# Designed miniproteins, single chains, continued (4): the designs that were tried, part 102

Each design is a single chain, and the fold is of that chain. pLDDT is the mean over its residues in the fold that is shown.

## One batch from the design tools (miniprotein)

Design m15532
Fold by ESMFold2-Fast:
Structure m15532 (fold): chain A 97 residues (1-97)
Amino acid sequence: MFDEKLAALREELLRAGVPEGFVDGVVNFLKYLEDKLDTLTLEDIYRIVKLAFPELSDEEARELAELIYKFLKGEVPPSELARHLARVFRRLEAKRA
């Protein structure tokens, strides 16, 4: 069930030291994308990622979009997406500091 995958993702992100507010934002964002998955392309997800995280480079946004797309398709485990998102969070904090 997708909700179980989101719960696992939340636990992994919190364990990695990502703040609860960021984790809740990510979970809600993934729920929104999953609801629209049958109508969304990888390029649509890429554009949405760039809107959500404007500090990311085009390459970083594309890598994140590809991993999100694979996660939504059940092709990658929550732990892999969590590791990538934790790195994204650290980069965003560095750019906003």
Scores: mean pLDDT 80

Design m15533
Fold by ESMFold2-Fast:
Structure m15533 (fold): chain A 62 residues (1-62)
Amino acid sequence: KTRQIAQQIMDELIKKEGMDPEMQQQLRDGMDALVEAHPDASEEEIRQALQWIVDYLKQQKA
């Protein structure tokens, strides 16, 4: 289901980007909101949206 796919992608991004616990929590919140708003989203759509959230969070951290 969409939520499991989003969780797997989120875990991949956390590992790839080396995110701290604060950023991980914000990404988790964003993932939850995305899945609630778009329960029929494809894996590619979820991956793109989560990557945008990661990029945004990294810009705020810098």
Scores: mean pLDDT 78

Design m15534
Fold by ESMFold2-Fast:
Structure m15534 (fold): chain A 80 residues (1-80)
Amino acid sequence: MAEEILAAAEKRAEEVRAYLESHGLEEEGEEVARLIRESARLYVESLATGDEALLERAREVGEEALRLLGRAMAEAAAKE
């Protein structure tokens, strides 16, 4: 289970990174990928330890990833 969650997050992180890199947003792509991986890691750790603070942190980092991704996607779409 934990390994499957991390593998899914890694696949998504790499897909997002590659997409943004293809639009000249390599730095933003790397940052979004990092946040996706960190959120998944915190979530897995929360499941292993039962620490609800880690679960809340995983959600917060995931929300930061979505916010940054949204801005980067809008910027990519605006490029002519």
Scores: mean pLDDT 84

Design m15535
Fold by ESMFold2-Fast:
Structure m15535 (fold): chain A 82 residues (1-82)
Amino acid sequence: LEELLRAFAEASEKYREEAEAALEAGDKKKLAEIGRKILEEAVERGRRVIEAIEDPEAREEAERALRELEERQTKEIEKLEK
């Protein structure tokens, strides 16, 4: 979980300035687009971390956590577009 949160934080930092500008402008569509890019990069980084896990049980738990995170964030992004 910590590794997945770190991947999300790193992806978020990359798009921080664009996200702040979109938020100030009230551009919901642009904010949703940025959110999708952050999610896509975070999921890809998280998947690489999961591939490095040698313990099969820990890998399955991490894969489940990544899937749940992706589903939750996708729904939040969809709410932005309404």
Scores: mean pLDDT 76

Design m15536
Fold by ESMFold2-Fast:
Structure m15536 (fold): chain A 114 residues (1-114)
Amino acid sequence: SELEELYNKYKEELGKIPGVSEIQRDVISLLLLQIDITLGGGPEAERIYQEVLELLKTKSAEEVIKWAARQLLSLSPSVDAAIEGLKLLGKSLGLSEEVINAVIETLKEVAAES
């Protein structure tokens, strides 16, 4: 599917970056894919993706994951809508419960910081 191809593109590119664990690659890829879906693709989705790659040059993967989660929340009508969208997307891609739960916990954490 186009969604699986885009997810794999993100995961492959993130795999080239030192200091990003396998679970962090899956977490960032899931966040980026949900952002792309929410925006309907296009230049803004590409801009956020390029910003994630740029930030990973100077920031920890944990900081970049929180940044991407904040981007998704800013585009979502509610925290619950963002969580539900990520659960459905992660399940459709056959992702592990560990990856899906890690993204959900990050969304809850950054929402509580706001």
Scores: mean pLDDT 88

Design m15537
Fold by ESMFold2-Fast:
Structure m15537 (fold): chain A 78 residues (1-78)
Amino acid sequence: TEGSRELIARLLEAAARAAEAGDRVGGINQAEAAADVARRAGFEELAEEAREVAEQLRRGGDPREAARRARELAERAR
């Protein structure tokens, strides 16, 4: 549904902003929320990729790279 895609995009953009601001926990939570919405809407690829963004942040990966991935996924979700 179109509403789900827009919500996924907004959650991923929020994850990117949190990561860029140094809020790793906020970024993880928002990326996981995006994955959950995507899974429930049947967007399995988006769900898996959003989960990978959350895992990258959880492992202490580069927040700028995680933010870049999240923004790219947000564009694709729309």
Scores: mean pLDDT 87

Design m15538
Fold by ESMFold2-Fast:
Structure m15538 (fold): chain A 90 residues (1-90)
Amino acid sequence: SLLEEAKERAKKIIELLKEAGLISDEEAEKWLKKIEEAKTLEEVEKITREFFDYVLEKNKDNPEKKEMIEDEREKFLKELEELKERAEKE
């Protein structure tokens, strides 16, 4: 489903930022749980936007980390727009 596809993309981003050392394993687990409990594309988008805002604020004093986070945010939002467009075709 489109919802499951969006969740998998969101989970990959959370895991990527964890692997990059931008969040702890405990923080990653909390965000992954929120994504898993989401019931709509809107909820996945909302949770993921909150996640990016959280990680950006935490890393605001490091320009390289901020740029990486912003790049991943833009990639995710583009992928989510593609999923929304696919949903509108049905």
Scores: mean pLDDT 83

Design m15539
Fold by ESMFold2-Fast:
Structure m15539 (fold): chain A 87 residues (1-87)
Amino acid sequence: AEAEAAELAREIMRELIAKYENRKVSADEILADIVRLLAERGVTLSPAEKARIRARITAALAQGSSAKEAVMSVEGLIYDLLLRHLS
């Protein structure tokens, strides 16, 4: 379960980082991409889980992070969500 969650998190992060390389993207667009990639892997997020991800991304962007850095800041949260839903 932990190894599977870590591998799926790596796949999601790889796709998001590649998409956002040197690009400006809104918190809503990043959240939509995360929700889609998790849904493609059988994970459907609750409204509370979506709000938590959005809050972290919004905070990172507000502090001057790039879209890539904002995505990297939620890697641990994505891992925890995958572990919770797959375990």
Scores: mean pLDDT 83

Design m15540
Fold by ESMFold2-Fast:
Structure m15540 (fold): chain A 74 residues (1-74)
Amino acid sequence: KLPSNEELLEIARWGAERAEPVDPVTASQLRRFADSLAANPDIDPRLAVQGLQGLIDRLSEVDPEIAEELRRRL
């Protein structure tokens, strides 16, 4: 099932909080992603999922456990 933009927003915010102590750069990018999604709710959810997956892939190089938890929430 494809997540809604509201669900993606929640996942990105949760991921940012979890990533902050380990990878503050990716955490900042996750926060910006969430802010962008909140400001533009007309974003195609498929494109939003792709954007979030890219950030999760980056995070997996630093902390694979947090990245895997984010993937499970998608």
Scores: mean pLDDT 83

Design m15541
Fold by ESMFold2-Fast:
Structure m15541 (fold): chain A 97 residues (1-97)
Amino acid sequence: KLERIKEGALELLDDMIAFMRPLDPALAAELEAIKERIAAAETIEEVQRLTVEALLLVTDRLVALGLLTLPPDASDEERIAQTMGYLTSWRVERRRS
């Protein structure tokens, strides 16, 4: 169901925005723009495409900051998986502190 998938994507974007805002306000603004596009999306495929776009932007920044190490031939799928693992760990620590 489109609405349920949008809900999950918007929650993920909120976490990414909260994480990035103190580290890279410009990227946080880019993620807010993607969040607006997800809210306006009319198909599941569009929501998924925008969510992948956001995750890859976060991945690139995490690698640039030295917070994430990826092999040179890492696929987009692997980059997304590693970024999701990092965000999950950060989310747990944020809720504890």
Scores: mean pLDDT 81

Design m15542
Fold by ESMFold2-Fast:
Structure m15542 (fold): chain A 83 residues (1-83)
Amino acid sequence: EAAADAQLVAETRARMEELYEKGKELAKKTNVMGGYTQGSNEIVRHADEVAAQSTPRAAAGIRAVALEMTNKAIEEALREARA
């Protein structure tokens, strides 16, 4: 069910984006590396749990989004740490 797989990927992306924003806010209140590391760990954990119960197609999409979001967190952390 390609439509169901696409919807699951989209819903998982939305949750990972919320976790990213939570990590970003934590970085502002504590320290940059700690907040973004916490956010990235939450994103990976959520993605792995959803992917483990998904079709191979949905799992691949979910992992691709998790990689995108964690790379974004690392890039932002490095940018803020240099400033």
Scores: mean pLDDT 80

Design m15543
Fold by ESMFold2-Fast:
Structure m15543 (fold): chain A 66 residues (1-66)
Amino acid sequence: MTDVKEAVEWAKEKIKQGVKSVDLYTNSGSRSAVVPIFEKAGIPVYLTEEGPGDRMLLSGRPNVYI
């Protein structure tokens, strides 16, 4: 639970800092929490291929890559 909260706060800080892209090497729970945050900000997200759940994160999301 704390790890997901830390990931969300990290994502908000990165958006505030004006990053152009993000590479995610975290577990699926943290990815599910932060991908929508970056998507809303228009920041492209690159995921490592970790499992079937990642394909659902790509569905309908033009700025999410694997």
Scores: mean pLDDT 64

Design m15544
Fold by ESMFold2-Fast:
Structure m15544 (fold): chain A 63 residues (1-63)
Amino acid sequence: GLTEEQKQNVLDFVNAVRHLTPQEHTDELRQMVEEDASAEEVKRFLMERFGVTEDGARQILFG
């Protein structure tokens, strides 16, 4: 699962991009955080659904 800081970083990202991406993707990302998904699972989801690079996904997760 994610640390509390990583969960907050992901939720901050969701709030920042909520107007730029389908609600389905932001809702699924919130659900992953609530279900204690791994950092690797969240990274893959960011890359696949948000078109973020691997470095970008790591920056979102780890600050």
Scores: mean pLDDT 83

Design m15545
Fold by ESMFold2-Fast:
Structure m15545 (fold): chain A 96 residues (1-96)
Amino acid sequence: SLLVERLKKEIPVLEKELEELEKNGGDKKKIAYLKVQLAFGYAVLGKLEEAEKYYKEAVELDPNIKGLLEAYLELAKLAGIEEAIKFLEEKIKELE
């Protein structure tokens, strides 16, 4: 999958950006958004333990991430990535 290959390249870059934001006292909402993006990326790759870690950390920073999770769920549905769909549906339900 083109998306899978792209995410394999993008995840290390996003993790470096996250490290820089956390080190420099970046905005909590921006950090939470980046962590949701990483959770999505790892879920797409089937790395559910890493996805869970980033999701949990994102919720701790900003519990109002439901809308962003719903946006990524629609993207996962369009891409037909069942593992990511299941992960995101479960996490959205946890925020109800």
Scores: mean pLDDT 85

Design m15546
Fold by ESMFold2-Fast:
Order: C-alpha cells, then structure tokens, then sequence
Structure m15546 (fold): chain A 86 residues (1-86)
C-alpha cells in the first residue's frame, strides 16, 4: 500500500506539474507563497483546487468528468478520476 500523501509531498508534485504546464503549454498558473495561507488546511484546499484546474486545462475533459473533479474532496479522488480517463 502507498504511504499517505503528506502536505509536503503534495506541494512538491504540484510545483513540478505547474513548472511542466508553464514550459510545455504556456499556461501561467502559480501557487502562492506559504505565508499567504492562514493554515495548512487552507493551503491543502488551495492545492487541491489548483490541481483540479490543471487537470481540466490539460485533458479537455467532458462536462461529466469536470463535475466529478470539482466534487472531489481529496487528491486521492482526483487521481482516481485521472486513472479512469487514461
């Protein structure tokens, strides 16, 4: 079984994806500095929502799949949706 995804691991993967998206697709999506967030929970929520936006921009998803992504409550749910469309 995979170890639980930590905030640090989640942020590292998100930063890598943002850099790839910027270089490959010219999409200017930025993650704010950590000091802008009031809590780690707020930062996790922002990272989750930003990950959803990246997926939507990269994969030209249908409206049903977009709705599933916006209703996802965790990165695991986002990844499960991605695996279903690969």
Amino acid sequence: SEPPVSLEEMLEKLREELEEVKKTYGIDLEFPPESKFKSQEEMKEYALELSKEIVIKLYNLDEETKEKLYNAKSMKEVNDILESIR
Scores: mean pLDDT 70

Design m15547
Fold by ESMFold2-Fast:
Structure m15547 (fold): chain A 96 residues (1-96)
Amino acid sequence: SSILEKIREIIRKLEELAADPSLTEEQRRAYAALVDQLEAIARAIESGADPALVRQQVQALIATLREMLAKETDPELRAELQEIIATLEEILAQIP
């Protein structure tokens, strides 16, 4: 599934952020929590869960990332968050 491939790519990026020693412990924990949420979404898709439930979970994740973006002042990290949000919006558009 192209959706699952995109989700796994986002998970990889978020795992890199969760392990980034230049970030605060609070930031790393937040990214680790997003990894857990995306892993749950991937499992839901693989198990054939209700598309409406998957859509709701992706929308909630986008909302969380937008809140994080609003609080972020580092321009490089802001660009990374914007790219992740854009990819999640593409995923959302592909959910039936």
Scores: mean pLDDT 88

Design m15548
Fold by ESMFold2-Fast:
Structure m15548 (fold): chain A 93 residues (1-93)
Amino acid sequence: MLTEEELKELMEEVVKTLIEILPKLSEDEQLEKIKLALDTIEELIKENNLATPEMIEYFKELVEKLLKETPLSEEVKKKVKEYAEEKIAELEK
């Protein structure tokens, strides 16, 4: 099982990698990569029983950082926000 700190480090590295690669991709590829990363993070949180309020808040902060630091179109940003909100709602249940 991953520890909370190990998962946080992994999440930070994923977001850092996305910030670096996303500007080079098409909007469709950006959405696919972001959705895959968010799906993977949700699965890891659930599988390791780490769906705590602190972890969910950290997930929210990383999504906000991704949206602020990456030059994404407003359409992509909207779709990412909606997808992340769905993932957060699922984790809070």
Scores: mean pLDDT 84

Design m15549
Fold by ESMFold2-Fast:
Structure m15549 (fold): chain A 97 residues (1-97)
Amino acid sequence: MKEKYDELIKKSKELALQGKYDEAVKTRKEAWKLRVEILGPERVADLAILRVLMLANAGYKEEAEYFLKLTIEVLREAGAPDEVIKRLEEAAKQALK
């Protein structure tokens, strides 16, 4: 449900403000897993490829790499097919050159 996603994102932000970064990241990953359930892994991967490409082209390579890493972890934990993850990794490598 969208409400559960919004709750998890809010909780992640609150944990980060408290300096509880590991818990904040874990909570954010839980929210992103819910997004994978709602949109499907292929759609999430496609949106992630576009975001990585846009961030990298704008010069935000470090942010793009961090976003990519977390998205891949979330997709793996959500049981996404290896082909979907591989496609995301290959497209992102080209964008981050």
Scores: mean pLDDT 80

Design m15550
Fold by ESMFold2-Fast:
Structure m15550 (fold): chain A 94 residues (1-94)
Amino acid sequence: SARERVLQALQEFSEFFEKGGRELYQALQNKDLERARKIIEEMERKLRELERLVEELADQLPPEFLEQVRRALERGRGMLEKMREEVERLEKEM
């Protein structure tokens, strides 16, 4: 079903985001800002792919579920924006 496809994509994104977050933390600890930028870019790409999938399937999803998914995607975008700002701040300090 469309809902199962979205739930699978959300799970895959969550796992990717968790792994990426750990790798980002290690890159920042090592002052590897080039790797940190690459990780954020990959996470942003994956988020865009997920957003496109959700919009493609929007008409097939229950409205309440769609609203919950969109809120989760907005939180993901906010977190990535903060991560990008932090990397940019560190680049100015180094």
Scores: mean pLDDT 84

Design m15551
Fold by ESMFold2-Fast:
Structure m15551 (fold): chain A 84 residues (1-84)
Amino acid sequence: SFSDKVKKLLSEPGFKAMLIKQLEQLVQYYESLPSMSQDDIEQIQQELQKVKDVINDPSTSVDDIIKKVIDFNNKVLEIKLKSS
């Protein structure tokens, strides 16, 4: 299944670091948008730190990592929509 392939990828050395880098690049993109307030940027940075902590926790399941990444993307979109 797709989930099984993702679990295998997440077990590879450096994959977690790559995932974190991708999320950091997404946040950097949102920080560059002129519609984003300083408060919005700070909130997105706090949400990024929460998902990074979950990814870096060795006790966290792959399913929980996937869920947290989805939750993060949804929260960032919510913040962006409210800034409009």
Scores: mean pLDDT 79

Design m15552
Fold by ESMFold2-Fast:
Structure m15552 (fold): chain A 64 residues (1-64)
Amino acid sequence: MKSADEIRDEAAAEMRKKGLSPETIAKVDTEFTKYLEENPNASVEEMEKKAKEIVEKALEEEKK
């Protein structure tokens, strides 16, 4: 079973693997939490897509 918490855990693990700062990881988690609060009926697929988008953006911002 894939929950929002599992999606968060996977995203956090990926960010740590890529060397993102703890501050950036916290910002990504906060952004994802806001998305969930604004979209309480979001499907697991929609949550995964949004989490991936936020993580990819954070990764690219830190590499610039």
Scores: mean pLDDT 77

Design m15553
Fold by ESMFold2-Fast:
Structure m15553 (fold): chain A 103 residues (1-103)
Amino acid sequence: SKEEQRKKVLDEASESVKFIKEAVDKIMRARDEMFAATPEQVAEKTREVGRLAGLSEEQIERIARAAVEHPGVRTLVAGAWAMTTLEARQAMMEQALKEVERL
């Protein structure tokens, strides 16, 4: 019925909104933690996230140094840390590497 179809659309939209809110909250928490962290903690978390993204040690150390000094790079690392899929985490860390290469 039209009523059953409407309920299904509303239930699916509600789940999508919940998923987006949870994703935004996770990104905001990761960002807050990275910006409250010491330089050493920022470097260590960057190394952890870079390894999870499958980057080389050379790429990881380059991003770690930049994340300590550059808020833009640190924001991308925090975003990568908050990602739930490997593909999204890799994409964010590849953007971090490109940002470092522009510095």
Scores: mean pLDDT 84

Design m15554
Fold by ESMFold2-Fast:
Structure m15554 (fold): chain A 74 residues (1-74)
Amino acid sequence: AQSLLQQGIQAYNNGDYDSAIQYFSQAAQQALEAGDLVLAARALSYKATVLRQQGDTDEAERLLVEAERLGSRA
C-alpha cells in the first residue's frame, strides 16, 4: 500500500493525474483490507487533491469526509 501511495505521488508530480488517481485508489483499497486506517485516509486525501485540481470538487469533498472518518478512527 505505501509503495502504491508513492507511485501515485510520482504520477501526480509528472502531471499524470489519471495514473495518480488509480494508484491512490489501489493504495486506499489495500490499506483498508490491511486495517491501516491512517494510510487509507492519506491515500483518499491525495486522491481528493487530484480530483479537486481536475474540477471534481463534489467527489473530492466526499473523499475528504471519508478520509477524516478513517483518520479519527485510527
Scores: mean pLDDT 82

Design m15555
Fold by ESMFold2-Fast:
Structure m15555 (fold): chain A 62 residues (1-62)
Amino acid sequence: MLSKSDKQKIIDTLVKKFGVSKSQASQAVNDAITFLSSFGMPVTYENVLPLAETFLEIDLRA
């Protein structure tokens, strides 16, 4: 399970790396958590971070 501290670290990483707002980074993290939970995958830092990065990259291209 993803801790509140780990969730915040992912959000801060995405804001710094992609130059997006905290709200946009938080949305990508929440979307990644929902995706992983829907498919019965572990909601961990290692699974959430790369998926949230992928979602932000797709959103920035759209």
Scores: mean pLDDT 82

Design m15556
Fold by ESMFold2-Fast:
Structure m15556 (fold): chain A 95 residues (1-95)
Amino acid sequence: MMISGKEIAKIISEAYKEVFGRELPDEFIIYTLKRLAELLPDNKAIHELLKVIETNEEISVERAVELLEEIAKVLAKSSEDAAKVFELAAEKLRE
């Protein structure tokens, strides 16, 4: 099954609402990923996910889950709550 960048952003927004109790607009998701890409220039998963969301590219659900889980692992070292958002987004894509 294929999924678009817009659909991935929506799932991240839904996961953010479950963790923090409020919705996160797509613009803030893009902003957050851009900041993470600047801080972690060697992290391919962050750069790939940012491109997919910005260009509304279609990727496999399996690839989307892999990218979200890789980002969650990186974020877990600095922010447990931020990591939880990406973990929940990956779980929602498996459902």
Scores: mean pLDDT 81

Design m15557
Fold by ESMFold2-Fast:
Structure m15557 (fold): chain A 80 residues (1-80)
Amino acid sequence: SLLKEVEEFVKKGDEIAKEDLPDEEKREKFDKYLEEVFKRLAELLRRIVQRELNEQPLSPEEQAVVEALRELGLKRQEKE
């Protein structure tokens, strides 16, 4: 499911953060991962944004995807 894919991507970000690597390498690895996630989910996010712009209700699944993607965005903001 799309929700599972997003959750797995979030977990991957957490795994990178917990790796025994220099912080600089962790941030670079996390950035590349986030770019891949956003590229793969761009079509889904575009649809969600389109619905919001038209003031249409989001499905529970779409709402959960938005929440997970925002969490990934917040983690990206924790970079130096």
Scores: mean pLDDT 67

Design m15558
Fold by ESMFold2-Fast:
Structure m15558 (fold): chain A 78 residues (1-78)
Amino acid sequence: SEIELAKKLLEELAEKLKNASREEAVKLMLEFMKEAREKLSSEVVQKVYNILGEVARAWEEGGKEAGLETLRRLIEEL
């Protein structure tokens, strides 16, 4: 159930990120991590943190589309 909640929160983040600028994306990811720390266990928070790190790396290297594709893939792998 906690993994299902994490997936839902990440899917909601993905939807917000579709129409976000780079600056807005950073703020959305920070607010997401704040919410995750309040709602999820430390183990699941670490998994989500690692996912967002990979998403940020992909976004930096390949732009928004690469970041969003990485996020979608990592959500499915949870």
Scores: mean pLDDT 86

Design m15559
Fold by ESMFold2-Fast:
Structure m15559 (fold): chain A 72 residues (1-72)
Amino acid sequence: GLEIQQEFAKLFSTLPEEVQEGFLEVLQKAADEKLSLEEMENRVLEFMKKNNVPEELIEAVKKLFEKMKELL
């Protein structure tokens, strides 16, 4: 829903610019490969961990994906 899109936008804006670009690339590649939400989440979390994103933001992304899965 709109609320999830707004939560995603807020979360995305808290990431450093260089991490934001890589985040979008990971999402685009996952979409191009037609991955499930679970597989997309795993790739995003892997990217965030490799780029030393704070654990608090990683947990926020996990919760956002959990909410998205509950809507399907």
Scores: mean pLDDT 77

Design m15560
Fold by ESMFold2-Fast:
Structure m15560 (fold): chain A 102 residues (1-102)
Amino acid sequence: SAEDFELEVMEGMILISLGVAKIGIDKKDDELAKSGIEQVLNLVKQLVKETTNKEKALEILEKVIKQLEELKEEARKKGLDGAVQAIDEAIDTIKQLQKQLK
């Protein structure tokens, strides 16, 4: 359906933004990492607001949390305190959004 296509496009955009955050972490660029995390959070908020498929949205949110937790450990190892804080705040916000969808 058109709604399923829109969810797939949103998931793709979230994955690209996670990729930007990872590039920032790999380069030890805290500002680039934070920018990627901010974009992930904005896209997740839009997905939750616009979705009629709660089950698919919850599945995407679980995947995003797992990837953010992995990025947080990488950022922590590199001393990127700003990125670590941004990821913690994003994970907390996404967990709140998961509760709203249940």
Scores: mean pLDDT 88

Design m15561
Fold by ESMFold2-Fast:
Structure m15561 (fold): chain A 108 residues (1-108)
Amino acid sequence: SAKIKETIRRLKMLVETLEQLIRDIKKSIEQDDDVGLKIKMMQMLYVLGQIKSFLESNRDTIPEEEYNEIIQLIDKIEDALRNSDYETAIKLAEELIDKLKKVIKELE
């Protein structure tokens, strides 16, 4: 359906954005760029909020088990970012990407 195709397109875009932010955060850590790191952390929090809002609006299209796991992961990533635990935030964000890619594959 057109709704499912748009959901897939949006999820793919959000995954690509999240993958880029993880790369940017890792680069800021390697370069000891504390200012850049904080900016990328704020951008990641914003993107996580967008993913959460999108998932809530499309809950009927996403399998319930995947939905619940993804929301819990987002909450844990947000907590890690608020505590400046960037290592945990990156690890959990990579897990979130894997789960979002699984949802995309199941919807295709």
Scores: mean pLDDT 86

Design m15562
Fold by ESMFold2-Fast:
Formats: C-alpha cells, structure tokens, sequence
Structure m15562 (fold): chain A 83 residues (1-83)
C-alpha cells in the first residue's frame, strides 16, 4: 500500500533523527539527560504500538522534535559556560 509504505519510511527517518539527537546529547550532556531522552523515546514507542500508523508517526515525530530541541538546548548551555 503506497500510503502505508510512505508512513513507514517517515517513521524510520524520525527514529533515525531521534537516535542522532540522543547521540549528540550523549556527547554534550550528562548521562542523566541522555537516559531521560532514551526513556522519553521508549515511552513514545509504547504509545505508538497501540495506535494507528498515522498516529504512531505523529507521536514519534513530536518526540523526535522534543529530543532534538533538548539536545540543542544542552549543547548551547555548554558552549555558553565555556565562553
């Protein structure tokens, strides 16, 4: 199904995006901050498996965006402290 295939491809991209943000957070942030991001993604995935594919994608996409925002915030704070 064309629509389902597109949604699955988007899901993989959003998961990759979240993973990349967690990796960057792990380099710049604390272990606690990294663990919180991982736990947040796990919670979103638990919600997603009980949802339609469209709703699951929305949940994962929103969570990936939040993790990216947190990673950027932590990186920016670290740079400011080194200034």
Amino acid sequence: MEKEKKLKEEMEKELERAGKAIKELGKAGTLEETNEAVAKLAEALNKAVESSLEEALKIVKETAKEIEKKAKEVIEKRKKLEE
Scores: mean pLDDT 78

Design m15563
Fold by ESMFold2-Fast:
Structure m15563 (fold): chain A 57 residues (1-57)
Amino acid sequence: VEFTEEQRKLIEELAEKEKVTMEDIKEVAKKTGKSVSDVTEALREVLAEKEREKKEK
């Protein structure tokens, strides 16, 4: 949850994908220096927000 603007942008780009793989999460974790758990948690928040607005349309 403590992400820089650049790190958060990477997570948002990841969330833009219709299907996010575990490899994608690991890549972002490696690039940001965050744990896979931290990236997964942030990704879940972004995905939940997007899903609420436009999922299952």
Scores: mean pLDDT 72

Design m15564
Fold by ESMFold2-Fast:
Structure m15564 (fold): chain A 76 residues (1-76)
Amino acid sequence: NLPTQLSDAVSDGDDKKADKLIKQATKLGAGDSAKKLYDSTKNLSQSAQQGDSVSTQQHSQQMQKSSQDLSNKIKS
């Protein structure tokens, strides 16, 4: 599943894989949703690293919403 693969690639710091997945999503008309998932996953990792529990929870919710949006756009 593309949303899961993108989140995993971002969390692993695999920029090359993340870029390929965003390009693939863009060809499917879901480039904006893929970029939102990329940004929210990166923000989640950064807030978690800083120990900011409030920001981590907010970014986690944003990541879940972005993942669902991307999944829905790919299905259409």
Scores: mean pLDDT 81

Design m15565
Fold by ESMFold2-Fast:
Structure m15565 (fold): chain A 75 residues (1-75)
Amino acid sequence: SSEDREALIALLRERADAEGVISRDAALLALHEFLSRHDVPQEVLNRLARALADALAAGGGRLSLAEAEKVVRAV
């Protein structure tokens, strides 16, 4: 849902560095925390995890918060 996507974005925002960049480790921790608090269908989880993994790979293991927000909202 839109609310679930915004909840994940909030967790990613909390883990962004001073420049608004999210590392692979920060993204994995945010996704893990999101899953511990939210009951999300496997299909939605798989799409979110793949979208974030693909974006991180394209960015050399780093992702701007603005790009992360776009990626998550597109799922």
Scores: mean pLDDT 82

